# Designed miniproteins, single chains, continued (2), part 72

Each design is a single chain, and the fold is of that chain. pLDDT is the mean over its residues in the fold that is shown.

## One batch from the design tools (miniprotein)

Design m6644
Fold by ESMFold2-Fast:
Structure m6644 (fold): chain A 103 residues (1-103)
Amino acid sequence: KLLSDQLNKQGFDYRMGGQYEQSIKLYNKSIKIDPNNSQAYNNLGGAYLDMGQYEEAIKYYEKSIKLDPNNAQAWRNLGLAYRKLGQDELARKYFEKADELAK
């Protein structure tokens, strides 16, 4: 859905500028318009990761991969979030999954 994708892109632009509150608001609007927008969930997880909110990031990355299990980037991001929490074995498994999907 075009509007959902545009809001997701605007949210990404705010996140790159360090404006995480505005970014999260736009990603949530994107998701409300299209609840199946896996990229919006992945990007929302990324905003929480950038803020050091690793448990929240994991929730949204998991939602992204549930909607699109072949999204290598979401699996890699999930691994990074678990590594940030010191869950190195889980991180390794998710990085392996991401590498398999990137081929």
Scores: mean pLDDT 87

Design m6645
Fold by ESMFold2-Fast:
Structure m6645 (fold): chain A 91 residues (1-91)
Amino acid sequence: SSLLEQLKKEIETARAYIEELRERLAALDPSDVLAMTKLGFAITAAIVEAWLAIEKAKKFNLPQEVIDEAEEVLKEAERVREEFKKLMAQS
């Protein structure tokens, strides 16, 4: 596959994973310290991965549409992080 095709698949996979993180957050018991810790790490990893995808797309001058999609995935991941922070603050 081309780098463009690979990155498009990575973006689709990342979007699906962020939806899974949202479901995990909605089902989360704040008293479950292990589950809270695991979700926190998973959210951080998703944000880092999305940021790296944007940087890769920019460095290789990929189409603006692909860069925009990667930036939207980052925004979705950051939204999940803000929801997680709000849950932590309510404890």
Scores: mean pLDDT 84

Design m6646
Fold by ESMFold2-Fast:
Structure m6646 (fold): chain A 73 residues (1-73)
Amino acid sequence: KAQEWAEILEEAMTPQALAELRQGIADELGITDEAERAELIAMSALELAERFPELSERIARVIRNRRAAKAAA
């Protein structure tokens, strides 16, 4: 599941990839309330990192590792 976060973020140059990232975060956190999901989906990447510092640290580490692997290939 951590790999899916990294893959989505590597493609986060597109609006589609950002939308899928936000939807995936809501699903991972088990958020079923429509208002709370809508708030998360409307958040920028920076706002997500501020609200979920634990998740942002994990995501940042996975991005670095994936970019290093891609550069090595």
Scores: mean pLDDT 60

Design m6647
Fold by ESMFold2-Fast:
Structure m6647 (fold): chain A 57 residues (1-57)
Amino acid sequence: MQLTKEEAVERIMEEVPDAPRELAETLVDGYLREKKSDTITEEQLDEIIAELKRILE
C-alpha cells in the first residue's frame, strides 16, 4: 500500500501519539525528497516509525 504525505503522517500519529507532528512531517518529507516520490510505502512507513521510536526512546 502507498500513502500520501498526509496519510503517512496521520498513520504515524496513530501509532506514535507521543511524537510531535512536526517531527513526523520532517521525517516523511526527508524520505519523499531522498526517494523523489510523492508517496510512501508501508515498508518505508515502518522505517519512519522505528526511527521516531528510536528518537523518543
Scores: mean pLDDT 78

Design m6648
Fold by ESMFold2-Fast:
Structure m6648 (fold): chain A 61 residues (1-61)
Amino acid sequence: NRDQLLSLPIVRRAIFSLMINKGLTLEEAEQELLKRAGGDLSESALRAASEEILKELGIPQ
């Protein structure tokens, strides 16, 4: 996993929320985030994917 991916607080929150709420491993949570981002590693795509995950889990941003 890349340090750049985890540099964004919202990305860390989405990954942590997937691990806690869906029982995913760190690797599985990162793969889910990347899938939702369409493989786009830009900050805007990662933020949008993270916001979608948090919204689906009912977590306030």
Scores: mean pLDDT 78

Design m6649
Fold by ESMFold2-Fast:
Structure m6649 (fold): chain A 59 residues (1-59)
Amino acid sequence: MEEIAKELADRLNLPYELVKKILELHKAGKTDEEIARELGVSPETVRGILEAAEKLKEK
C-alpha cells in the first residue's frame, strides 16, 4: 500500500498523503463518492487513482 501510494503520487503529481488516504478509505470499504466527499476531490479523481493502483499491482 505505502509503495503503491508513493508511485501513484509521483506519476499523477498529487500529494502522497491524499493518495494514501484514498487507498486506505477504499480498503475500509468506502465508495468512490464517499471518498471524494471526505477528501474534497471529484469521484472521477478517486476512480482514476484506484484504476492506476490496479495497473501497478499487475506488474
Scores: mean pLDDT 78

Design m6650
Fold by ESMFold2-Fast:
Order: structure tokens, then sequence, then C-alpha cells
Structure m6650 (fold): chain A 110 residues (1-110)
């Protein structure tokens, strides 16, 4: 089974840039569709990135995604307080179905 491992937390200064990196164990994700989701407290998960690097409809251009080998990355540029949330990576595996990362809490510092 493939497992997606994320850091539990990251921080960024307001106006700064941060990259959240997820690492796959048990297999490569380079040829799999990787998605990123934002979840705020009390809200459903919102799709940010689909197909490794494609912004979802209505998502701000400050978010970008990339995938290489076993690594998936979400970059947030010009960070705002509204970006504080938990971010989840996901991918699909033909044997194991939809796989979710453990989530990364982003804190935006003044």
Amino acid sequence: AITLNQPSSVSVKEGGSVTITATATGGSIENKDVSWYQQKAGEPKKLLIKNNSTLAEGVRSRYSGSVSGTTASLTISNAKKEDEATYYVSTYDEKDGLIWGNGTKLTVLD
C-alpha cells in the first residue's frame, strides 16, 4: 500500500512563500493524479490543485502544485491569514483506491 506522509505543521510569515511537501512510501506517485485540499475548522475540504499542478476553479493563483517521483509539493505564495488551514494531499491507486495524507497545519505569522 502507498502511504502519503506530510509534516504535521508548517509556518510562514504573511506575504512570504511556503512549500508543503508530501512523500510517498510503498510506491511512486509520478504517474498518478495528485490533488491538494484545504480544510478550515468547521468546513468541508476544498479542492485547490488537481492533476498534479492544475488549479481548481475559483482557486487563487497564489497556490501551485508539482509532483516528482515520490514527492508532491504545494506552494503558497504571498501568504495571507486566510490561508491558515489544514492541507491534505491525495492520490488514487488502482489497488488501494483513494489515498489521503495525514494533513499539514499551516500557521501564518504576523
Scores: mean pLDDT 86

Design m6651
Fold by ESMFold2-Fast:
Structure m6651 (fold): chain A 82 residues (1-82)
Amino acid sequence: SLKERLKEAFPDMSDEEIEAYLKEVEKRREYSRFLDEVIQKLRAGEISLEEAKKLLEEWGKKNNDPETAERGIEAVERIAKS
């Protein structure tokens, strides 16, 4: 499990600290999957760049994380230029 991996990698961490990191890791994994899906759809021509940006903005609002959403928007803009 992720908890066991974190405890093995960081044996001095408390269980409370491990649980906090597990929640952060799951949020990052969810975001990474979401971003990958948006990029894949953009590359396939299934969505426009403007639609990709809107999806990322909506994710940022839903998750109260506009900074992560902004970085994602920058990433899809770079991909569209490549």
Scores: mean pLDDT 80

Design m6652
Fold by ESMFold2-Fast:
Structure m6652 (fold): chain A 79 residues (1-79)
Amino acid sequence: SLREKAEELRKKGEALMKQKKFTEAGEQYEKAGDLYEEAKDFSSAAQAYRLAGEAYRKANDYEKSTEAYRKALEAEAKA
């Protein structure tokens, strides 16, 4: 299912965070958020986008971090 695929991507993001591969972690979390949105699991989408924002911030990619946090707020409004 979409939710199972999203959970797998979220776990990949967590593993990448432990490896300090912050940009790659952010990309995996963002993809997880997109799949949670497609599944209409807006609460999980918001959490995934927030994790992407944190990962991009640690990568010093403030533009992607800001956009990910914006997506999190939009998903929270739909929850």
Scores: mean pLDDT 90

Design m6653
Fold by ESMFold2-Fast:
Structure m6653 (fold): chain A 90 residues (1-90)
Amino acid sequence: SAVEREAREAVERVRELLAAGDFEGARRLALELLERARRLIEEGRLEEAEVYIRAAEEIARLMREAGAPKELILEIEIEIGLLRIIKALQ
């Protein structure tokens, strides 16, 4: 699907950003995916929202492996946690 393709492309772009030391770029991209997931949850498109949430989880993992600042990773993980709670209440 388009959602699955966009999620894969975002993760691959993050790998390139992390190789360049662009931790802020990786954070922005993860948060962009989570904002898309939020909109999908609001539309009742929970399975598609899960694709973007899983991609953001993978980005947070890659950032941690690359030694990104804890504060950038924490922001992503807080948003993931909030969206998972909202999704579970549907």
Scores: mean pLDDT 91

Design m6654
Fold by ESMFold2-Fast:
Structure m6654 (fold): chain A 74 residues (1-74)
Amino acid sequence: SSKEEALKKVEEEGKKILEEMKKKGASEDNLKTLENSIKALLDWLKNYTGDPEAAAKFAIAMLRHEAKELLKEE
């Protein structure tokens, strides 16, 4: 289903963003912050009743923005 594909995209992109942050030397605290955000967005998306593709794009954009901001603090 579109919702299953949306969840898969957010999970896969979230894992890639975490791997990129680890390679850039992000702190344990910043990695945990992003991991918590990924979990929260996946839980939100599971219960979202609107367009799952739009929701996934929003979630991925939020994760990428947060990762950039966390890396700027390093």
Scores: mean pLDDT 85

Design m6655
Fold by ESMFold2-Fast:
Structure m6655 (fold): chain A 59 residues (1-59)
Amino acid sequence: SEMLDTLLALAGKVDPELYRQAQALRDQGKYKEAMQLAMEAIRKALSEQTGEEKLVPSP
């Protein structure tokens, strides 16, 4: 899926380990799981940035 490909590319930029796991799931034909894992990597990166901003004012 084109959407999965895009999510994998983004996940690879923020979390190469989760990207590798998502690729393994895709290889097994578990496209839903691969997509969820890629989305999780992206959401985690965004969440960490927001949380860090609250802990560390004006880097």
Scores: mean pLDDT 72

Design m6656
Fold by ESMFold2-Fast:
Structure m6656 (fold): chain A 91 residues (1-91)
Amino acid sequence: MSREELDREVKRALATMYLYLAKQALEKGDYETAIEFAKKAVELFREAGDWEGVAEAYEILSEAYRKMGKNEEAEKWQKLADEARKKFEES
């Protein structure tokens, strides 16, 4: 495994941890914390090229904003999630 491959794997592992923390925060009703962790997960999954992870993190953002009553923002994140999922499926 090259240094670049290790870097991608580390970023994917960190992103997965942030995604898990975002899901836990969302379940507990801590929507601000869920948004913070989900955004960190998006960044790391994007750097790792993990479009499935990007889509899942965007779905968490959409759900958090929807539960906060921010429907326009929720729709924006849902569209980004759908786009990322399509990119994963086409790969």
Scores: mean pLDDT 85

Design m6657
Fold by ESMFold2-Fast:
Order: C-alpha cells, then structure tokens, then sequence
Structure m6657 (fold): chain A 68 residues (1-68)
C-alpha cells in the first residue's frame, strides 16, 4: 500500500485526468484532441510529483484512459 500522502496525491491526480477526459468527451472533441489534453495534464501533474510509485500509477492511468 502507498503512504497516506502518496495515496491522496494519486487519487487527486487520477480524478483530474478522469475529469479532463470526460469533459473532452462531453464537449465532442476528437480522439486526438482528448489524447492531447490528457497527455498535457498528465505531464503537468508528473512534473510536480516526486514519488516514483505515484508517478508510475498515474502514467498507467493516463495510458489506460486514452486507449478507449
């Protein structure tokens, strides 16, 4: 299990990526535009995250979200 602080950081990151993905889908953006938004947001979040475990899980989530 992750430390509690890492768990919160991961949860917030996942929620942010999911929100960006869903917002793009609901606005009728193209798959390419949605992938760009998710990748850009993931890159922004990852630049601020120092925990390797949180980084690895967030990367997996971003990749899973964009695969459809």
Amino acid sequence: SLPSDDEVELTLGIMNLALVYRAGKEKGLSPEEIKKLVKDEAERLLSRITSPAVRDELKKYAEEIIKE
Scores: mean pLDDT 83

Design m6658
Fold by ESMFold2-Fast:
Structure m6658 (fold): chain A 58 residues (1-58)
Amino acid sequence: GDAEAARELMEKAAAALAAGDLGTAAQYSSQAVKAGGPENAIKAGEELGPATGRLAAA
C-alpha cells in the first residue's frame, strides 16, 4: 500500500472530524485503508490524534 496516500487521506479525515463531519471523515478513512492498507491508515490516524486513530481502526 501507499503509506503517503494513506497519510494524506487521514489528514483529510482529521480535518473533517474536527469540523464535526463524521460522514466525510469516515469516507476519507475508508479511502486511506484502500490506498495504504489498514496498518498504515491506523498509524497515520494515531499520529494525528486519538479520535482519528479510532476512526481508522473501525
Scores: mean pLDDT 81

Design m6659
Fold by ESMFold2-Fast:
Formats: structure tokens, C-alpha cells, sequence
Structure m6659 (fold): chain A 61 residues (1-61)
């Protein structure tokens, strides 16, 4: 597997984790919901960074 493909797959997994966190947020305590929403935001940001890195690697290839 090319490194760029690996990074894209990793980004997809992080987005899935963020989706799960957002799905659970309304089902838990307000304190934990706030943590889950923050975690989802951080996971989505990291996924975006990985997609950007994957694109950079493809441009170099």
C-alpha cells in the first residue's frame, strides 16, 4: 500500500470515530457529552491533516 493510501484510510477511521462520538453525545451526561463533542472536533481536525499530508505525498509521486 502506498503511504498516501495508508494516511487516507487512517483519516477515514478517525472520521468514523468522530461520528460515533457525536452519535453518543446526546445519549450520555452533559459533562461526557461535552468531552465527546470536543473529541469529535479533534478527530475531524486530525483526519483533515492526514488527508492533506496524503495529497502532498501524491503530488510528490
Amino acid sequence: MKEAERLELQAEFLELAADVSEFLAPRVSPELAAELRRAAEELRRRAEELRKEAERLREEA
Scores: mean pLDDT 81

Design m6660
Fold by ESMFold2-Fast:
Structure m6660 (fold): chain A 68 residues (1-68)
Amino acid sequence: LEEKLEKINSLSPREQRIVDLLAKEGKPLSASEIAEALGVSVSTVRRHLRRLEERGLVIRVGRRYALA
């Protein structure tokens, strides 16, 4: 099921880690919180979040992001 969902969504490994983190936490996270958790820059996270939001995999909740 997990592998099939990933193929449907065509996620990069970094985008998959963002989705996994949001699913694990079960709450909206800011780009800076995601960046800190993954050990990457906020700019990198924001780039991937824009792609995930465009695909309907994440939603913006105020200034935070949650799994759709």
Scores: mean pLDDT 76

Design m6661
Fold by ESMFold2-Fast:
Structure m6661 (fold): chain A 69 residues (1-69)
Amino acid sequence: SEELKEKINSLSEEEKKELVEEINKLWEEMEKKLSELEKKRPITPEELEELANEFMEKLEKKIEELLKK
């Protein structure tokens, strides 16, 4: 969203680096969850949407944490 972009743009270079590291960790976590789901059953569109929402929620929380410093 536009609000999220504005928050990211307000971060310092060091804070942006921390955000990139968090994004990479969240992607690795997401891939692990997807792999576990694929082994158990076919992934539904609803489950994929839930994983995407969890990713975005964690990302927004990290941005808020950095902005409060």
Scores: mean pLDDT 76

Design m6662
Fold by ESMFold2-Fast:
Structure m6662 (fold): chain A 87 residues (1-87)
Amino acid sequence: SFEEKFAELVAVIRRIHEAVRRLRETLAEADLAEVRALLAEYLALFNSLSDEEQAQFEQRVLNDPELVALLRETQALMLEVAEALNA
């Protein structure tokens, strides 16, 4: 169902956030590999959604201030990691 797919997507988003937090602290290759694997898992899961389910997912995320805040924090951490790895 869409509800099951939504729950799986949110769970992966939370796992990505935690993995990126670890990567920011360690800058370790293993933690970078974990982030890449989770991003691939997220993309595969999102692409498994129909166009209607993708639109429903986007609408629910935009209307959830906690998810929006989590995604913004994850993006900021990813930018910090990118800068640190290119230093």
Scores: mean pLDDT 88

Design m6663
Fold by ESMFold2-Fast:
Formats: structure tokens, sequence, C-alpha cells
Structure m6663 (fold): chain A 91 residues (1-91)
């Protein structure tokens, strides 16, 4: 589970990008997990703020916007672990 992966890496900063992933981050934070919802624009504007940290970046696997920026983000954060969040579309 996402909770188990977060607990496995207590020193990691867990960033969540994309609409569904950010909603998951808010739920995890409410449960006391170190999870932060971050817009993609924040990572693009201030990469130096995060580059020296142990990062796990959780992203919406079904988001075209996230997928469009994923290669750029991977280039800016080469030491970050990128993990997909697959959620059904709740309409």
Amino acid sequence: TIEEEIAKHPDALNLFIGQTAREVADQLKAKGFKAEAVPISELLKNPEKYQDKKLIIWYDDDSPTVKNFLPILQQKFPNAEFKPIKQGKVV
C-alpha cells in the first residue's frame, strides 16, 4: 500500500502531483503520514528546494498533464523515485 511505502522510507519527502494523487496526499496527511500535495508548477519553478532531499514523487498515472511533464520532472529530479497512482475515475 502507499502507507507501507511511506512508512518504509521515514526520511523521504513524499510529494504527490496530479489531481487524484493530491487528493490521496490530503487523506494520508489527515491520517498522520508525511505526504505533501504539490502542483507540478511548484516543482518546475523551485526544483532546487527539493533536489537535495530523498524524494518519492507519486503521480496520477491516468493524467495527460502529469504524463506530459513526467520526462521533464525525471530529468530535474534524477535521484527521485517516481511511483504511479492508479485510481478509477470517480465521476
Scores: mean pLDDT 77

Design m6664
Fold by ESMFold2-Fast:
Structure m6664 (fold): chain A 93 residues (1-93)
Amino acid sequence: MEIPEEVIEEVVKVLEALALAMSGDLEKAVKIMEELGREKLKELFERLAKTGKQEDAEKAMEEIKKYLKEEYGLSDEQIEEVINKAHLILREK
């Protein structure tokens, strides 16, 4: 199954928000999550910003992967592909 471009774009924004939250820019991270309408991810980023620990960032990635699997019906391989593509896009920024 070909992964929809909209899913890739959403994952790029989610990973950008994760990077912003880890750098202390919680306000920007939360705004991105609000614009995407993803309440569960917004709560996750709010928790991450309070701790700032690498372990919590890893847990956030696992929750994001679970979210993508449940909401979009992606396989584990497709989730890895989307995350890799999103990282490439973010690297070019």
Scores: mean pLDDT 72

Design m6665
Fold by ESMFold2-Fast:
Structure m6665 (fold): chain A 78 residues (1-78)
Amino acid sequence: LTPDEEAEVYLALGLIYLTLAKLAWERGADPEEVIKTLEKAIELFRKAIELSTDPDIIAQAREVIEEAEKLLEEVRKA
């Protein structure tokens, strides 16, 4: 894999974790478990940014980090 291809894989994995966290939270899962899943998603998105030189990949990763961080704050307040 090229670095940009590897970044796309990390972005995709992060999106899977973000989706799982959203579903878990909506279904009343333990806030601690949701937080851990969101933290994994954010870590994966950050890896995508570190590996990529593609501005579109970087922009998308930053957008979904912001989304994950907003949900993380919501869960922490519960």
Scores: mean pLDDT 87

Design m6666
Fold by ESMFold2-Fast:
Structure m6666 (fold): chain A 60 residues (1-60)
Amino acid sequence: MEEIEKLKKEIKELAKKLAEEFGLDDLAKAILTAVEKQELSKEELEEIKEQVKDLYETLK
């Protein structure tokens, strides 16, 4: 649970950066909704975090 909550928080922070720095508000909202409402495993959350981080680094 603790690890899952930490991953969710990290994903939410990355989503906020995408919205604030690149104007990707719709994508950020979709990411936040998916993370909050889906029964995601730790492995699935780590995969999502890596994908969101990779997108952020690509746009940077």
Scores: mean pLDDT 78

Design m6667
Fold by ESMFold2-Fast:
Structure m6667 (fold): chain A 118 residues (1-118)
Amino acid sequence: MLEEKKKELEEKIKKLEEEGLKSPELAELLLELGKVYFEMGKLEEALKYYEEALKLLLEVLGPGDKKVAEVLLELGKVYFEMGKLEEAKKYYEKALALDPNNEEAKEALKEVEKKIKE
């Protein structure tokens, strides 16, 4: 099922990239593809697609959009799973700066701070 979802997302992304159009839809697909790689335990690939999604969102929607906060939270999760706790904390703090009411980001920041204290 993850392999089928990955293939569908990659096909959709390829079509949009062939059109040369930078769009919020392309950024959403890149974010979803990053999540699939994260679920598969492919952390380096997840990081790559989240960074591509972040770059595109910044170009198309600008730094104040809540989708930027979402990608920053996902980047923090990748760094946390990689054991890079200081980087994870930095990204969670950036996500909360853009979306202060995000409960998932608040819980993630609390968990990473607890692990750093160890």
Scores: mean pLDDT 85

Design m6668
Fold by ESMFold2-Fast:
Structure m6668 (fold): chain A 81 residues (1-81)
Amino acid sequence: NEEKLKRWEEQLKKLSDEEQRLALGIAIQEMRRLAEEKNFPEEIREAIERAEAVLRDPSASMEEQLEAVLEAMRMVLEWLE
């Protein structure tokens, strides 16, 4: 649900960069766990891997990190429905 993801994004933007990265890291860990359990399609796994790579890059902007993680989350939620 894009509306829920947008609200989560707005809430995260009110937090410090450190808190934002922590929340995004937790989201990645949960998405990876679900990918293992549910055998997600390669396209979704690639999106999760891409988001994780962006999050691990200390030179990436917060906007880039948020965008990558939210894109992966959107794909996961759409596939689970």
Scores: mean pLDDT 81

Design m6669
Fold by ESMFold2-Fast:
Parts: sequence; C-alpha cells; structure tokens
Structure m6669 (fold): chain A 64 residues (1-64)
Amino acid sequence: PTVEAVFPGGEATAAAAGGEIVKAVPGATAEVRGATVVVTAPSEEDAEVAKRIAEAAGGEARIL
C-alpha cells in the first residue's frame, strides 16, 4: 500500500516525517518530493501507522 502526505510546513517537515516513518515501520520506504512524502508500506496495517505518523507531524495523509 502507498501513503501520500502533504506538509504545510514544507520540505524540512516532510523529510523529518519521512525519516520517522521509515524508523517506525520496518520495510517501509519514503520518497520526499518537496513538501510531499510518498510512503510504500509492506501491509495495510503498516500504511495506517505511516498515515498516523504523518498526521501527527502536521501532514494531510491518505492511503492510495
């Protein structure tokens, strides 16, 4: 599953959130594109965790 999150705080906030997600979700990958993070998670449960971390960091996140 893929999670897309957009961060009003900009690229630094997005990069920090992406790093936190990768540390918290084993096997997840995160790609930072400006203020947007695209996370590929190994499972739907891991995608929900990634979404919660992104939202806690101030991001607007959705599972694709």
Scores: mean pLDDT 84

Design m6670
Fold by ESMFold2-Fast:
Structure m6670 (fold): chain A 79 residues (1-79)
Amino acid sequence: PGVELSAEQEAELEALAKPLEPALAKAVASLKEEDREELLEQLKAEAEKLKGDLKGRIRAIALRAGVPEEVAERIAEIA
């Protein structure tokens, strides 16, 4: 069983993720490993602004943006 979001929270995350998805996918693909870690810190800061199912939200957003599963799990873990 995964982490469940409310309908309102899902809509809000979709609105936030839509503009981020292409930018994150491009950034992750083009960045070196060191720069990728910096991006992870930025994602953590954004996650702290969200309440509730943070780990599920972070992982879902990261995966939609094309972040590798391993990296997405690390982002969720530090939240």
Scores: mean pLDDT 61

Design m6671
Fold by ESMFold2-Fast:
Structure m6671 (fold): chain A 76 residues (1-76)
Amino acid sequence: SLEEQRALAREIVDRLEEAFLKWLAEVTGISVEELLNITTQEEVDAAVERAKERGASPLEIGLIRAYLEDLVARKQ
């Protein structure tokens, strides 16, 4: 049913977001709670620099920046 498909999609998205946030915390060295509290571009840039210092690849840097910039934009 459509309800079962929506429930499955929601569960998949929730699990992917949890896994991504855990990875983001590991690669930046910033807690999930602190990452979710980012509100400024300067904080995004700081998190990206921390990831670079910890050996993140250019692709990983792009993903980190895209996610955090979207998070900040949604808080405006």
Scores: mean pLDDT 84

Design m6672
Fold by ESMFold2-Fast:
Structure m6672 (fold): chain A 64 residues (1-64)
Amino acid sequence: MKKKPLTPEQRAEVDRLIAEAVERLKKESGVEPDPETIAALRRTLESLLQNNDKKGLDFLRSSL
């Protein structure tokens, strides 16, 4: 029961957090994040959700 793919709910959460991060960065810094940065953030979120790392996810969510 380890290293399973993301559930549809987890995929939706990743997409939502990415959208929030992009909007926040554009509004606060006036800079559009590059696709590589977005891809890295997506990978981090997927890893946190797969590992059920609620602390890491909460930290990342609060930083978005």
Scores: mean pLDDT 72

Design m6673
Fold by ESMFold2-Fast:
Structure m6673 (fold): chain A 75 residues (1-75)
Amino acid sequence: MKLEEALEELERARRALAAGDAEAAKAHVERAAELLREALPEAMEALGEPMSEEEAEELAERFLATALAQIDAAA
């Protein structure tokens, strides 16, 4: 399940940040965003609120941009 894989990548990013490895954290966040783009339409359809692939891509990209900016600010 891609949503679960995205959450695992976010946990890996958190561990990398805790270890002081901002570049590894960025890589894991980028992978999480890719997985979220694919997982969000399926997850939202299951909740009765269908989401387009384009809407999921925009949300994943906004998440990625925000997360990368926060990692850069923390480094």
Scores: mean pLDDT 80

Design m6674
Fold by ESMFold2-Fast:
Structure m6674 (fold): chain A 94 residues (1-94)
Amino acid sequence: SDKEENEKLLKQVEELKEEARKLIEEAKKLAEEGNVEGAEKKLLEAEILLGLIRISLGVAKVIGDEELAKKIEEILEEVEKELEEAREAVEKAK
């Protein structure tokens, strides 16, 4: 595989991870403030970014870079756990 293209894909996934984490933290803050509707919107935006990370994982698997796929899968698992925690916080705010 093209190593430079694979490094670019990983960097893009890391950027998506950081953006998703920011949205997740904003959702938690909105839930604490009683803004459930705003929190749910931020969670939906984070879910869209998670979808893009899943697509990137699929690309890594198709190109056969097992190391890249493992790194992306680890990132995906971390963000999914953080998103689920935020969903629980939003439900408790209802």
Scores: mean pLDDT 87

Design m6675
Fold by ESMFold2-Fast:
Structure m6675 (fold): chain A 80 residues (1-80)
Amino acid sequence: DEELRKKGEEAFKKGDYKTAAEYFKKIKERVIDEELLREAQRLAAETGDSVLGAAVAEAPYDPNIGDPSRYALALALDAK
């Protein structure tokens, strides 16, 4: 889990948000950061992409996503 988080953070830092999202999805210890989720929702709304908005809104409810807050944030930033 720590290794997956580190790999996700490294990819995120490099601007590789798709790879970052995949690592954050694979985290087994479920972590939700409500402030990061709100930021992801705000960023997704700013793009006007309804598909992205739905994916970000659904992330906290998908049991296959270990860190839905960082996953959602990576998805929103990838859309830029």
Scores: mean pLDDT 80

Design m6676
Fold by ESMFold2-Fast:
Order: structure tokens, then C-alpha cells, then sequence
Structure m6676 (fold): chain A 69 residues (1-69)
């Protein structure tokens, strides 16, 4: 679920595992996008991009979500 993916991403970030946290935030953004929660998808994609600026999937998810609002 979205909450579980976000919690796992937050835990990875707190543990200092930025790569794992970025991947989990990207996964959480995809879950939010699939649920039509575009505002949450944008917020989670932004967190992924902040941790991994070269994450093209997170950038694509953000652009797709922005096109829906």
C-alpha cells in the first residue's frame, strides 16, 4: 500500500540509504499515480528527485501527474 511504501522510504532515508530511499519514494509515487492521487505522486516524486537527481522515472511520474491536475 502507499503508506507502507512511504514508511519504508522514510526508514531507508533515516538509515542513510539514499539510493534505497529514492527507489522506494519512486515506487510510492507510482502507487499514488495509479490511485489517481496526483498531488501525493508529485510530492513523492520530488523526494525521489531530491535524493537522486538523475532518476528519470521519478521525473516522468512527476510530469505525468502534473498533466492530470
Amino acid sequence: ALAAATAAADAAQAAGDADTAANLYTAAAAIAYAANDYATAIALADKAIALSPDDNLAKLLKAAALAKI
Scores: mean pLDDT 81

Design m6677
Fold by ESMFold2-Fast:
Structure m6677 (fold): chain A 56 residues (1-56)
Amino acid sequence: AAREAAYAALRAAAEAQRDSPHPDLRATVEAVMAETGLSEEEAEALAVEAWLQVAD
């Protein structure tokens, strides 16, 4: 549930940054925190995990 919501938020943040030539991981983490209410540490961990999953 929370992990799936975080993945959805991360994907939405990545889509929002798609038009930016200089995507920022920090901005992506902040977007995940805003969407899910997770702490910065939890959002960073999920962002890294989701990034590895998407890269596969």
Scores: mean pLDDT 65

Design m6678
Fold by ESMFold2-Fast:
Structure m6678 (fold): chain A 95 residues (1-95)
Amino acid sequence: SAAELAAEAAEEAAEAAKLGEGKAVLAATAAAIAAAGAEWLAARGGPAEEAARAAEGAAKAAERAAELAKTEEAKEAAREAAEEAREAAEAAARA
């Protein structure tokens, strides 16, 4: 579930950033929730490597979304999502 949530959040963040709309904030929030889920799974001895890969994928998608974003608001939201996904990936990899 954490892997699916991270992938879905990354895809949504990328689309929202392209539009340059307030929806980028919602996409960033979804990515943050996915990242938190990956951390939670790693802490409980779940499939840490799978969670880490999903979170890393989400981070890369969010970084690309930030590059494609048309507004500063969308860029910032995507960047925050990327940072949270990267932190989740690192936490999962260390678990």
Scores: mean pLDDT 63

Design m6679
Fold by ESMFold2-Fast:
Structure m6679 (fold): chain A 65 residues (1-65)
Amino acid sequence: LVGKIVQATRDYEGFGPDSLRLSKGDRVLVTEVVDPEAGLVRVRSLKTGEEGLVPASLLEVIGEA
């Protein structure tokens, strides 16, 4: 999953201070798998350059980086 370009399948408001807010269709680069068991990944927004944690279940793979 690290190095993949993925897309948000729905709007996501986040649930913590290190969470990234996403709108459906936003594209992000996966930079780190933080907790594989909890399904948490760190992503970088391709729109804003901001980084944060999101659930991997929110994302669909659309490209290789």
Scores: mean pLDDT 75

